# Designed miniproteins, single chains, continued (2): the designs that were tried, part 24

Each design is a single chain, and the fold is of that chain. pLDDT is the mean over its residues in the fold that is shown.

## One batch from the design tools (miniprotein)

Design m4809
Fold by ESMFold2-Fast:
Structure m4809 (fold): chain A 79 residues (1-79)
Amino acid sequence: SSEVEEYAEKVLRLLASRYDVDLSDPNWLEKLREKLLELGLERAEREIRQAARLAHVPEHLIDAVVRAVFERLGLPLPA
């Protein structure tokens, strides 16, 4: 849905800011992916979920937004 997509974009930009990824860089998504992979998938999920809460994503959309962020970054969901 467009609402989940809008929240996923907000969460991605918040994460980029948190990990000092320059949003003016055309490769910022790949750089953010690299930063999150350095944490490991379990920590990456926790950080994305926290960023979703900080971005004021409604609780009932948190799981959908976390999944959308993983898909946009090309990360596999943790087991």
Scores: mean pLDDT 84

Design m4810
Fold by ESMFold2-Fast:
Structure m4810 (fold): chain A 66 residues (1-66)
Amino acid sequence: SAFEAAREAGRLLAESPEATVTGEGNKVIVEGPLGTVEVDTGGPAHAAAVAAYAGRTVPGAKAVIG
């Protein structure tokens, strides 16, 4: 599922503190030295929940792993 894919992406990037997890509209975008992973969650509420699960939320709907 999109949620599980985002969870796995967030888990992988948790080993790279420089990576970021961002909820944007219906998507969760994970960016880091390992590359960029984009996951469509089907809705902004789901995207926000997934981003919060995958990392720490920063003002502006950005989650930072570290």
Scores: mean pLDDT 58

Design m4811
Fold by ESMFold2-Fast:
Structure m4811 (fold): chain A 75 residues (1-75)
Amino acid sequence: MSPRQRLEERIFAYLRVRQPDLSLDDAIARARAATDLIAKQSAANQEEILASLDEAERSHPAEFERAREEYRRYR
């Protein structure tokens, strides 16, 4: 999996935790859009975003793992 796909997977998981009522298609579309936006940010801003994702995953490890599996199955 590419670094971009790994980031998209993590953002997808974050969206599934924060907005559980989003459809699968909407969550994937939003994760892709957010990944594209993050890729255009400075390295410092990207690190801050990754730190926020790390904290969210630490707080909701089971939910993140389920979302990661769902994402990988979709691809």
Scores: mean pLDDT 82

Design m4812
Fold by ESMFold2-Fast:
Structure m4812 (fold): chain A 87 residues (1-87)
Amino acid sequence: MPPSLEELRELLRRAVEGAVARASPEEAREILDEVYEALLRRFPEEAEQIERQRATMLALIDAGDSVLALIGAAVLLKEAIERMERE
């Protein structure tokens, strides 16, 4: 089942709050997994692009920059939400 607009808004809120609170690498990975799984279910035609961004964000966490990873996920979610609100 594709995620609702409300589900994506809640994931955006969690990603932003995680970045502000400087979430642990483990917590950041959990948030990223939920975000990218939701985006893949909503936009399966963009799966290749979404998976490339997921890989980049996971690499940022591995490099010690969980905050940038969460910001990257939040930007993609915000763009997805704005696109859905226009439809």
Scores: mean pLDDT 84

Design m4813
Fold by ESMFold2-Fast:
Structure m4813 (fold): chain A 95 residues (1-95)
Amino acid sequence: MENLKRGLEGIPEYKTLKDEALKMAEELVPKVGKEEALKIIKEKMEKDFEKRTQQLQELAQQQQVPQSGLDGSIVALKIIYEEVLKETEKYIEKM
């Protein structure tokens, strides 16, 4: 898992999303508690994922990208969001 995490940290999108999620946790946990903070972060990340998926679909349509390429990009993006959520959940548990 450390090897996968190291590979993901080389991806700018993963690092940016993780940093933003951890910052939200630091701001929200003292105000609303751990459980509510995690719910808010999950909801925001789900909405952001949907928005990014729509942007990928629009870009694929403009560039005539094959469906298999679009599907692969969406799967990769989903993996990034799922790993960021895991790291955020662990971070909140340690607070």
Scores: mean pLDDT 78

Design m4814
Fold by ESMFold2-Fast:
Structure m4814 (fold): chain A 76 residues (1-76)
Amino acid sequence: EIDSTSYVPGVKLPEGAIFRLNGGSAVTDYVALTKDAIAQGVAAIAIDTSKIDEKTRAEVEAIAKAAGVPVIYIER
């Protein structure tokens, strides 16, 4: 699992990693982070529903769906 707070765009992700959007990142462009993670071949996108707003979730979901990448929802 790769957390969005620790992710730097352009750094190679492990094959089959799960990329988690948890809202604590200094990088606020979650759509761009999601596109980069998908381009690197992540297995899934995990969204923390308590930290990511509905509009951003909808945009991330649309991008992941178009790329055939599953979205997982994390409720605490």
Scores: mean pLDDT 67

Design m4815
Fold by ESMFold2-Fast:
Structure m4815 (fold): chain A 80 residues (1-80)
Amino acid sequence: SLEELEKIAKLLQKALEEKTKEGALSLLEEALRLLKKMYPELEKEYDTLLQEMKTMSLEDLKEVAKDLLKKVQEEIEELK
């Protein structure tokens, strides 16, 4: 739904502003949890990303957040 996508976008935007790996990781984990509910066909891909993120730097976590945010914003635009 649009409301769920907007919630995910806010979590991803907040992750980009985080100063710690722990803060960014927790926000990305919540965003991916919501994405798994919306796109159950991508659950395994999101679970793989979640495992990979545990060893990522803050910089790499922010790149993941940017990529996901771009995709989520594109979906929001298509829904009007």
Scores: mean pLDDT 85

Design m4816
Fold by ESMFold2-Fast:
Structure m4816 (fold): chain A 90 residues (1-90)
Amino acid sequence: RKEYLEKIKEILEEAAKKARELGDLETAAWLEAAKSAVENAEKLNVPIEQLKETVEALLEEAYKAAKTEETKEIVRETREKVLELLEKAE
């Protein structure tokens, strides 16, 4: 569990950084919100099923906020990687 959640935080942080570099601050903010949800879930021992629902909703908002096709692609790739790791986290 802890190992997968740590990897998810790294992925979300890197995605937010890339979105900021592309000038898409709104998408970056949603990606940071998703990272915060993972951090809070670790501290509160939130079930992975509940965390998955929260993260998926936040990443959907990130995708909707994305101003460019490049930022949309970053969010799409991030979503796939994060959801796969959440499934492995139990």
Scores: mean pLDDT 84

Design m4817
Fold by ESMFold2-Fast:
Structure m4817 (fold): chain A 64 residues (1-64)
Amino acid sequence: LTAQEFFNQVEKDLNLRPGFADKLASDVEGEKTLFEISTELVAYAPKELWQEVNAQIEKYRAAN
């Protein structure tokens, strides 16, 4: 799976704000750290979902 395809599915499954998948695909391909990405999550996801989003980022990186 490409980063774009992977994070499109995450955006859909967690009902995140439109633009989340585009932003995270770009951030992951640009090799941003989890810390850098997490500071941007406040714009796209409620705090309760941040652990799940971080787990998905780690899962993508571990597989790719």
Scores: mean pLDDT 80

Design m4818
Fold by ESMFold2-Fast:
Structure m4818 (fold): chain A 90 residues (1-90)
Amino acid sequence: KKTFKVKIEVTNLDTGKSASAEGTFTGTVDEIAKKIAELGASIGLDPAKMLPLAKKVVEEAAKNGKGSGEATLTVNGKRYKVKIEVEELE
């Protein structure tokens, strides 16, 4: 198991409003990716749409010590820019 620090930033592209969430999670790549998707759900994102981006970023962080990614998601007819940053902790 590895421990990761996670930051999620979300901007509603139609309103300009933003939200952020962060957490520290311990687990496998798949477990951490699911926890990131759940963290995104806490701020209004669809966890199913978040999971592929989260998994990619966690895999990068597991290999390189740090990973980041961004995507535009549509949830309930609204467009969101999502940025995920993940850092492996010692």
Scores: mean pLDDT 81

Design m4819
Fold by ESMFold2-Fast:
Structure m4819 (fold): chain A 73 residues (1-73)
Amino acid sequence: SKEEVFEEIKKVIEEAKKLLKDGKMTPQEAYDYLIEKLNEIFEKYKDKLTPEDVEEISDFVRKALEELRKLAE
């Protein structure tokens, strides 16, 4: 479901943020890790998402990536 996709995305974002804050990843590594995991999630669920779901998820992801970028500064 859309909710499951959001839950997986949130978990990956929180993991990336934690690894960045704990000094386990550089900002670039955290960003690359997040992008790879997000692509895997989208590929996994692409056939189960409506166009409206994709738009909502894409907006959520865009905002999360912007927040991660600010944390990397």
Scores: mean pLDDT 76

Design m4820
Fold by ESMFold2-Fast:
Structure m4820 (fold): chain A 61 residues (1-61)
Amino acid sequence: MEEKLAAAQAALAPIEAETGVRITVRLVDGKLQVFLENLGASEEAITEAARRAAEVYRQLS
């Protein structure tokens, strides 16, 4: 479980850096939860971050 959290954080870090969208990963009741925050990023950047984060989540779920 914690190894999946670490893998998710590592996979999402480049997306956060490239898009400027804050991506937070939490382990809640043994399940991974991914949150995206708009900190002034463009709509295109948010859409791309969400798409890539969803792919990471699907691979690790």
Scores: mean pLDDT 74

Design m4821
Fold by ESMFold2-Fast:
Structure m4821 (fold): chain A 92 residues (1-92)
Amino acid sequence: MELSPAEQEEARRRQAELQARIDRLQALAGVQAPTVSALFDALLSDEEKAAFIARADALEAQIARDGASEAEKEAIGEALLEEIFARMEANA
């Protein structure tokens, strides 16, 4: 569905903020990762990666059991991604 101009501008701003955060993490960690996955490998331990995968799996199982709208799924994904970035920033 087409977003309003204000919603499109907000989505674009959020994407730009996310990219800036990724760029800053790359610079601080001294890594030149072309993907978010490569950043995860550089900045997260195997145990931390496994913990986030387990959390993602648990959230997916909850969504499958209880149901969720696309907006709710995006909010859940955004919250998990924020937790991952916070951990990467702590490790950088």
Scores: mean pLDDT 75

Design m4822
Fold by ESMFold2-Fast:
Structure m4822 (fold): chain A 80 residues (1-80)
Amino acid sequence: ENEKANEEAVKRLEAFLNSLDPEKDGTVSTQTLVEYLQKFGLTPDPSLYQKSSWSVDDLSHDARALLGYAQLLEEGVRRP
């Protein structure tokens, strides 16, 4: 319903994926994803370790939930 918030989440996702993919070959290593999540104080999902790398397209679907969840978690902690 908040279109602007969704667009910001997508923009953040693209920026973060671009920062994780310096070669710009459309893939991101699992190790890099784990380090990114730890930087945000999140515990990496064990399912991330099932693959050594993830395609940007796969991450688009799953990491939208991660970014949206991270923002909601921040808000949820501050406003129960």
Scores: mean pLDDT 58

Design m4823
Fold by ESMFold2-Fast:
Structure m4823 (fold): chain A 80 residues (1-80)
Amino acid sequence: SLEEILEKMKEIKKTLNPKEAFEKILELVGELLEKLLETDPKKAKEFAEKVHEIIQEYQDTKDYEKAVEKLIKLIEEILK
């Protein structure tokens, strides 16, 4: 489920270093986007746009920790 993917991301953030967490969370973002596209294409598009904004901010800052925090928060908001 989408909620299970979110909980997995939270555990990854706690257990891995920020760079490894960022890489693993991006893989899970891809899985979540595929699931959203099947169930709610409109939410999938909104999610993809916001993920793009976070990645763009990360490119400027190189802050893996902040990118991970923002991705998790975005997913929490989408699942409300």
Scores: mean pLDDT 80

Design m4824
Fold by ESMFold2-Fast:
Structure m4824 (fold): chain A 94 residues (1-94)
Amino acid sequence: LTPEQELEVQLALAEIYLAIAKLIMERSDSPEDLKEAIETYKKAIDLLNEALARAQADPRLSPETKARLIGDAQRLIDEAKKNLEEAEKKLSSL
């Protein structure tokens, strides 16, 4: 895989974790499932932060590709953090 393709796969994997966590949040109100969703959001955020750092540091990426991947990662991090905060508030209200 090229560096661009490796990062795109990493971002896609993070999006899958976000989708799983959202699905858990929509389908269940149990404390155990909410904790699972929280852990899954945290895994997505960790993957996205790793991808962001890698995109910033990799000299093989063109400036355009780097800007796009950084932008995508930052957008997904912001979304994941918002969803994580909502999940944590829901758990604390139980």
Scores: mean pLDDT 87

Design m4825
Fold by ESMFold2-Fast:
Structure m4825 (fold): chain A 76 residues (1-76)
Amino acid sequence: DLERRAEELVEEGRRAAKEGNKDEAARHYTEAAALLLRAGDPERALRYADEGLEIDPSSSGNRVLRRQAERALAAQ
């Protein structure tokens, strides 16, 4: 289940953020957002990409996925 794997990645990202590992946390959020887009849930993908950018504003992965999620929402 892509959605379940995404939730597990968000949990790992939250742990990394609490440990002060911003880059690792942002990467986990990027992977979660990618899985949610593949699962057909662009609303949650956008939310997690935004959260990843709050943790690390320089995260290119989260910026790309936010853009992809926005496009998917516009296509609905």
Scores: mean pLDDT 87

Design m4826
Fold by ESMFold2-Fast:
Structure m4826 (fold): chain A 66 residues (1-66)
Amino acid sequence: SDVDFDAAVNRAAIEAARELGLDPAATAMAVRLVLVEGVPIREAARRAGLSEEQTRRAVELVRERL
């Protein structure tokens, strides 16, 4: 279900934040916007207060774990 997928994405995003030294809440928001809501990386980064590179790296790590 979408709820189960959202939970999996959130869990993986928090782990990615830990590995990358990023804020976990901002990282979870950016990754959710990209992977769940289909928002482009640039826009997700802007909304979450991260750089495009930080957001791209977090998304890559999460995709690797899904």
Scores: mean pLDDT 86

Design m4827
Fold by ESMFold2-Fast:
Structure m4827 (fold): chain A 91 residues (1-91)
Amino acid sequence: SRAARMEMLTVVQKARSEVLEELEKNGASEETIKEVEELFDKLEQAIAAGASLEEIEEIFRKLLEKTKENPKSQEIIERARREVEEIYEKL
């Protein structure tokens, strides 16, 4: 449903803002910040296009790999992944 996609996008956009702020506060490289931004762009595009849960989970996995040195960012991403899965399963 459109409502569920909008809810998932809201979760992802909030996580994006929090992760980027956390990475910047901890002195992450411009390259890492750009790669994380590009993965969030890809995630938002996938959700908007009605991609499979498998595709969405793969992008979350890549986000976790890129943020492995930042435990707080990983916590935010893992929470967003669980929330997106819960919304997706209710469709």
Scores: mean pLDDT 88

Design m4828
Fold by ESMFold2-Fast:
Structure m4828 (fold): chain A 80 residues (1-80)
Amino acid sequence: MMTPKQQLLQLGSEVTILEMAAYEALKTNDQALLQKVKERLQAVLKELDRIYPNLSASDQAEADALKARAKALIAEIDAA
């Protein structure tokens, strides 16, 4: 069983991987991959909201930063 802090760290790693995938998809004009990245980012946002009330104040600040990164990447994909 993962702690909320461990779940937050895993979600952070996932966003980093999705940022790399989005970069390559934008470079190669891979619309199918961009759509999959967007769907995974939306799932990450839902999971962040789920764990949020169980996080410490410092981990909530990290979750807020991660939510901002995910939302910014979704906006970038939608603008492409």
Scores: mean pLDDT 87

Design m4829
Fold by ESMFold2-Fast:
Structure m4829 (fold): chain A 100 residues (1-100)
Amino acid sequence: AEEVIEKAKKDPNSLIESIEPSSGVPGQGFVIKGKGFTADTKVLLTDANGNVYEAEVISATDTEIVARIPETAPTGQTLNVTVETADGKKSIPLPFYVEA
């Protein structure tokens, strides 16, 4: 009985497989491919100083997110992209170059 009850904890699927393109200008759309996405998934870009910029999510399926680079994102540098689902699952950070 306890063996079955203790199986209640699930690990999430890997969230991000790729980001296309891996660079863009503020206001440009980009696509995140992966698994376990939902309509309330957040896309976050973090700069080298720890400032977080939330990308606008245009559309989301369980395998694909279309998001927009924030207009306020710093340009000419690489930011780390992470995805956070409504259930609190976070992706590993992936590099994304914000073009000037």
Scores: mean pLDDT 74

Design m4830
Fold by ESMFold2-Fast:
Structure m4830 (fold): chain A 73 residues (1-73)
Amino acid sequence: MDKLLKEAYDEGYIAGAHIKELKEAGDTKAAEIAEKKYEAYLKKRVEAAKKEFGEEAAEKVRKAYEEGFKEGM
């Protein structure tokens, strides 16, 4: 479980940092495209966790990703 949550946090952090960089560069369109891609990625990650570990694990993965995203921004 710890590895799964750490990976979700790290992926969220990278996503947040990338979107922040695009916004700071003034590339609003690239930032919007990146946001949609990362949202789709999070959905796949959460569904994978749900299938293997259940609903509670899926919620923890989502929260870890969102926390990482917030820290990356």
Scores: mean pLDDT 84

Design m4831
Fold by ESMFold2-Fast:
Structure m4831 (fold): chain A 110 residues (1-110)
Amino acid sequence: SWLEEFRKLLLSHKELPEEVLERLEKLVAKYFKGKEDVIDWEALAKAVVTAYEKYGIEGMERVIAFIGTQKELHPNAAVYLTELIKKDVPLPLAMELVKEKIKTEEPKKF
């Protein structure tokens, strides 16, 4: 199952409580079912874990919703978001900066 593979990726970055893993599996099934082959699962796992460590369950859920609701799934959106979160950029501002970045044909580095 692609959900089992995603669970393994999450656990490779951080030990997460079972309740958190179950919530993540439900959210990614909601937002990414039928799009499994176009998602960078490793980049998504890193973004989700980074958000969880800084903002807890709420930040994790917001990251999944943000990536999953983009009109086009930009391959670097999760990577850019992770970099901004690690630099202590507030999550709402980080999401706005990622949206602006992915609108360019040739995204600049942050």
Scores: mean pLDDT 77

Design m4832
Fold by ESMFold2-Fast:
Structure m4832 (fold): chain A 90 residues (1-90)
Amino acid sequence: MRAKVVVKRKDGKISEHVVDSSMSAEELAEITGVSRRLAARALNAMRNSKAKYVLVTESGETREFENEKEALEALKSLPDSEEAVVIIRL
């Protein structure tokens, strides 16, 4: 399964990547710059959730959204210290 992941890192920087759910947590962490823990959570959400837009946080929160705008606003509203990703199914 292909997805676009929008990443918020601890430095506050936002980046976008196209990834596949067949990737390892190590590969996803290397591509996105997030922790392996967050990468593993994101892969689990990609494999197990059916929602098109999913937010996954480093702290372990998972939220589903009906549209991209709401998911990205939720990502941007997180504290700068919180790493998170929004998964957008392609």
Scores: mean pLDDT 82

Design m4833
Fold by ESMFold2-Fast:
Structure m4833 (fold): chain A 79 residues (1-79)
Amino acid sequence: MEEKLEEAKRKFEAELEAFREWMAKNGEEIKEASEETIKLVETSSAEELDQKVKEGADLSEIADAVAKVLKKKFEEYMK
């Protein structure tokens, strides 16, 4: 059970690292998510987040919020 969670976390961390490197290489500054954006990500479904990105929401801010929310959830699973 925890092995699958650890594997998923490792894959997610690798994808986040690759995304972070891609953002840095393209000269885009990763915008730190506001508390409102973090709360939005915590309360929204994946479909709602996808719709907001399509409506012009800042992808870098949403990506940072998603990373923070997932990190918090993973920390709770590891306790």
Scores: mean pLDDT 66

Design m4834
Fold by ESMFold2-Fast:
Structure m4834 (fold): chain A 75 residues (1-75)
Amino acid sequence: MDAEVARLKTQLENYKIGFEIFKRRHKVSEDDTKAIEEKLAQAEKYIKDKDVEGAREALIQLTKLFSKISEKLAE
């Protein structure tokens, strides 16, 4: 349980860092920025509450959202 929570926390931190780097390289829309920040906050809340299933689902949604934004900006 604790090891899984630590792993999810590490994955969330990696998404935060990755998004910060992504914003420096690409002009991300305000709406897309808000969508990612909302999902990051949701995942962080689930991790804090030790809701492993909720955290996993939120991180999956973050991955999908990140992929959609990356696809949109890939030129």
Scores: mean pLDDT 79

Design m4835
Fold by ESMFold2-Fast:
Parts: C-alpha cells; structure tokens; sequence
Structure m4835 (fold): chain A 87 residues (1-87)
C-alpha cells in the first residue's frame, strides 16, 4: 500500500521556573498561538532536576502527559526558557 505519511510533529512551548517556595519545578506550557495549555508544579525538587538527567526526563514526561490531556495533537515539547538552569 502507499507509505503512511509521518505524523505531524506539533510541539508545545514550555517555560520552566522555580515554584513560589523555590523548592520544586514549576512549568507553564503554551501552544503555537500563545494560548496557555497547562500550568503546574512538579513534585520533583529543583536540585534533582538540575543534577539528574532522569529527573529532567521525568519532568518532561509529566508535562507532555498533561499537555496531551488538553491537546492530543502535541507530540513534543520545545523548552523556550528554563529559569531553573539559567537563573
């Protein structure tokens, strides 16, 4: 049969910042039109996020799951700002 076209790679825009108490990773996720899709705080501490590739990946998986609950056409994340890594 004809080759299946590749699925569209739609990406959400992510802003990462410390939570209000500075202890946990907070995230704000926007679509390509600038609409807020998800705003939340991860249970992952900022120190773990900075030091562990595993913890970074867990935060990204959490964000992607929550974003896909709002818009399942989103298949990936683009980190536009990371204030936890770039203070």
Amino acid sequence: GPPTPPPPGRFAKVVIRPSEDGRYVHYEVYDDEGKLLVDGTSPIPVDDYRSSAEATSEVYREILKKVQEKDPSITGLEITRDEVREP
Scores: mean pLDDT 79

Design m4836
Fold by ESMFold2-Fast:
Structure m4836 (fold): chain A 96 residues (1-96)
Amino acid sequence: MITEEKVEEAKRKLEEYRRRHGKARIDEIFQKASDGEELSPEEKEVVSAIQTLLDAYVAALVKGDREKVQELLNFARELSSRTAQLMEKIEQILSG
């Protein structure tokens, strides 16, 4: 189960990466991982942080924690459009 501390660490890592490299770079890494391309150690850390955020989002949806769902979705929208789009699709699938 994903802890609050793990989620906050993932958010911190992703915000730091976005500040250094820009929002588009996170979306590029997401696409690269989705295509099965070779990832650098730094890119693997970004993907791991995104996975933690997605796991927390799914847990919040299953729990019915509307406040946490909105918090994580808003964070993803500022961080990575592709991550936010995936979150919205997951919600549609689980609510269907």
Scores: mean pLDDT 83

Design m4837
Fold by ESMFold2-Fast:
Structure m4837 (fold): chain A 65 residues (1-65)
Amino acid sequence: MEKIEEIVKEILERYKKSDSLQEVADYLNELMEKYGLTDEERKEVIERIKKELGPEADSFLELLK
């Protein structure tokens, strides 16, 4: 889905540029709310981020509310 790909892209770019994992996590929550993601779509975004970042993604995802 187009909105999922855009969110994943934005988060990966923010992750590369940010020194704060909490800031990246807050931005992800903001984007998911802004795009009105369903629980299924949110799960897909999380799985895509895990696939792209590997084990390091776990530290980032623990900060999601």
Scores: mean pLDDT 76

Design m4838
Fold by ESMFold2-Fast:
Structure m4838 (fold): chain A 91 residues (1-91)
Amino acid sequence: SMDQIVANVKKVLEKILELLAPHLTPEQMAYLKELAEKIIEAIKNKDFETAYKTIDEMKAFIRKHISDGRVRTLAEASLTSIELMMFIEKK
């Protein structure tokens, strides 16, 4: 269901933000929280195009600002899991 997808996406995004918090400034964290909220709202509205674009923006930000390869890989893989959840819901 859409409610279940939204709940699962929120949990994944919360865990990504927890993972990244030690590696970022408060201003950088505020920006990622804004992107996370945009992803959630886009999914609620079934605006998957905006959700995909915002996930790409978050991945680009992580690549630019996270030097720890393990943290970067896990965060990007977690964002890809959100894309997979959206793909399953769309079909």
Scores: mean pLDDT 88

Design m4839
Fold by ESMFold2-Fast:
Structure m4839 (fold): chain A 63 residues (1-63)
Amino acid sequence: SMVKATEEDIEKAKEILSLPDEERTKLLEKASEATIDAYNQLLSEKETKELEEELKKRLEAAA
């Protein structure tokens, strides 16, 4: 996007990310382009962290 995300866009993206998938979809359809970009960035970061936590959990279970 050509629009820079403001602090408000980032906060809105965090709120959307905390919601169930159905609610996320509804809010994203009405969200600004900047909010959608911030959401995609945060989602990518969250998925990476969840994968790291899952790997740690499996290693502990195997020990």
Scores: mean pLDDT 75

Design m4840
Fold by ESMFold2-Fast:
Structure m4840 (fold): chain A 73 residues (1-73)
Amino acid sequence: MDEAQLGTRLLDLLAAGRITAEQAKANVAASIEDEKVKQTAIDSITRLAKGELTAEQAKQRVVDAAREAKKEK
């Protein structure tokens, strides 16, 4: 599973109330190796949990971060 796919899946599970924000952040920390994608996913999880982002906005942030990470190689 690529990092964007993992991040978006965790955001969907969080939005559905199936996992906590802490569980989502722990999964990101364990599974996403790129620091920029990891930081963006953690921030998006936190903001979604606070109601500062919609699930769609949070998922788009993670997808954009994964695309930018590919440009840095």
Scores: mean pLDDT 80

Design m4841
Fold by ESMFold2-Fast:
Structure m4841 (fold): chain A 68 residues (1-68)
Amino acid sequence: MNIRVRVPVDSISDVKAVIEAAGGKVLRVNGMGGLIVAEVPDDTDLDALEAKIKAAGGGPIEVGVVVG
């Protein structure tokens, strides 16, 4: 599934690492807009991933925002 996360610029690297550690693939990073777009496995625990993203300084997960 595709996810979108709003991230402060200073937290982009930390949030990217959290997503990749969860088996996600980062598709796009907009550093000026503080946005990460990623693809994660359909069996990903999004609640657990969101908690880790928030701990790294990121915002909430938005699902289904990227069309292939």
Scores: mean pLDDT 77

Design m4842
Fold by ESMFold2-Fast:
Structure m4842 (fold): chain A 77 residues (1-77)
Amino acid sequence: MVEISATAELDDDGRIVVRYETSDPKAQEVGDLVARMLETGDPEFARLAQERMGEVGQKVMDAMIEAMNRLQAELEA
């Protein structure tokens, strides 16, 4: 099983910063691509990551999106 940790925070400038850690080096590469997608808002990066990494890419993307959704919910409160 692949273990993935992701956290999202809002910078002073209002930029979203995402951190991730994984035991799979391929997942780490995909994580960079997903982080850029979350920062820019372009869904194309997510599709490319899924196509290339398959299951591993999906897990990284899910962790990042979950962290982002949690941050957004906190900002609404």
Scores: mean pLDDT 68

Design m4843
Fold by ESMFold2-Fast:
Structure m4843 (fold): chain A 85 residues (1-85)
Amino acid sequence: SLLEEIRRLVSEFAKAVDAGNLEEARRYTERLASLLEQAGKTDLAKEVRGIGENALRAAENGDRSTAASYVTAIHLLVVAYEVEQ
């Protein structure tokens, strides 16, 4: 289902950020945003892209605590979307 794919992408994004796989993390967050746009959640997709870029920048700079906080923000946004489904 779309919801299961979204949930998988959030999990994979978090793992990729934690592992320092920034290119994979960027692909996961872009796919996540694309699925949210297809679901009609264009504002949420924009938020996910913005926060995702902030997470990647923090991870690239070695700021793992800031990167983790942005990953948590994406998770919370997606949980809100899941509750509305």
Scores: mean pLDDT 84

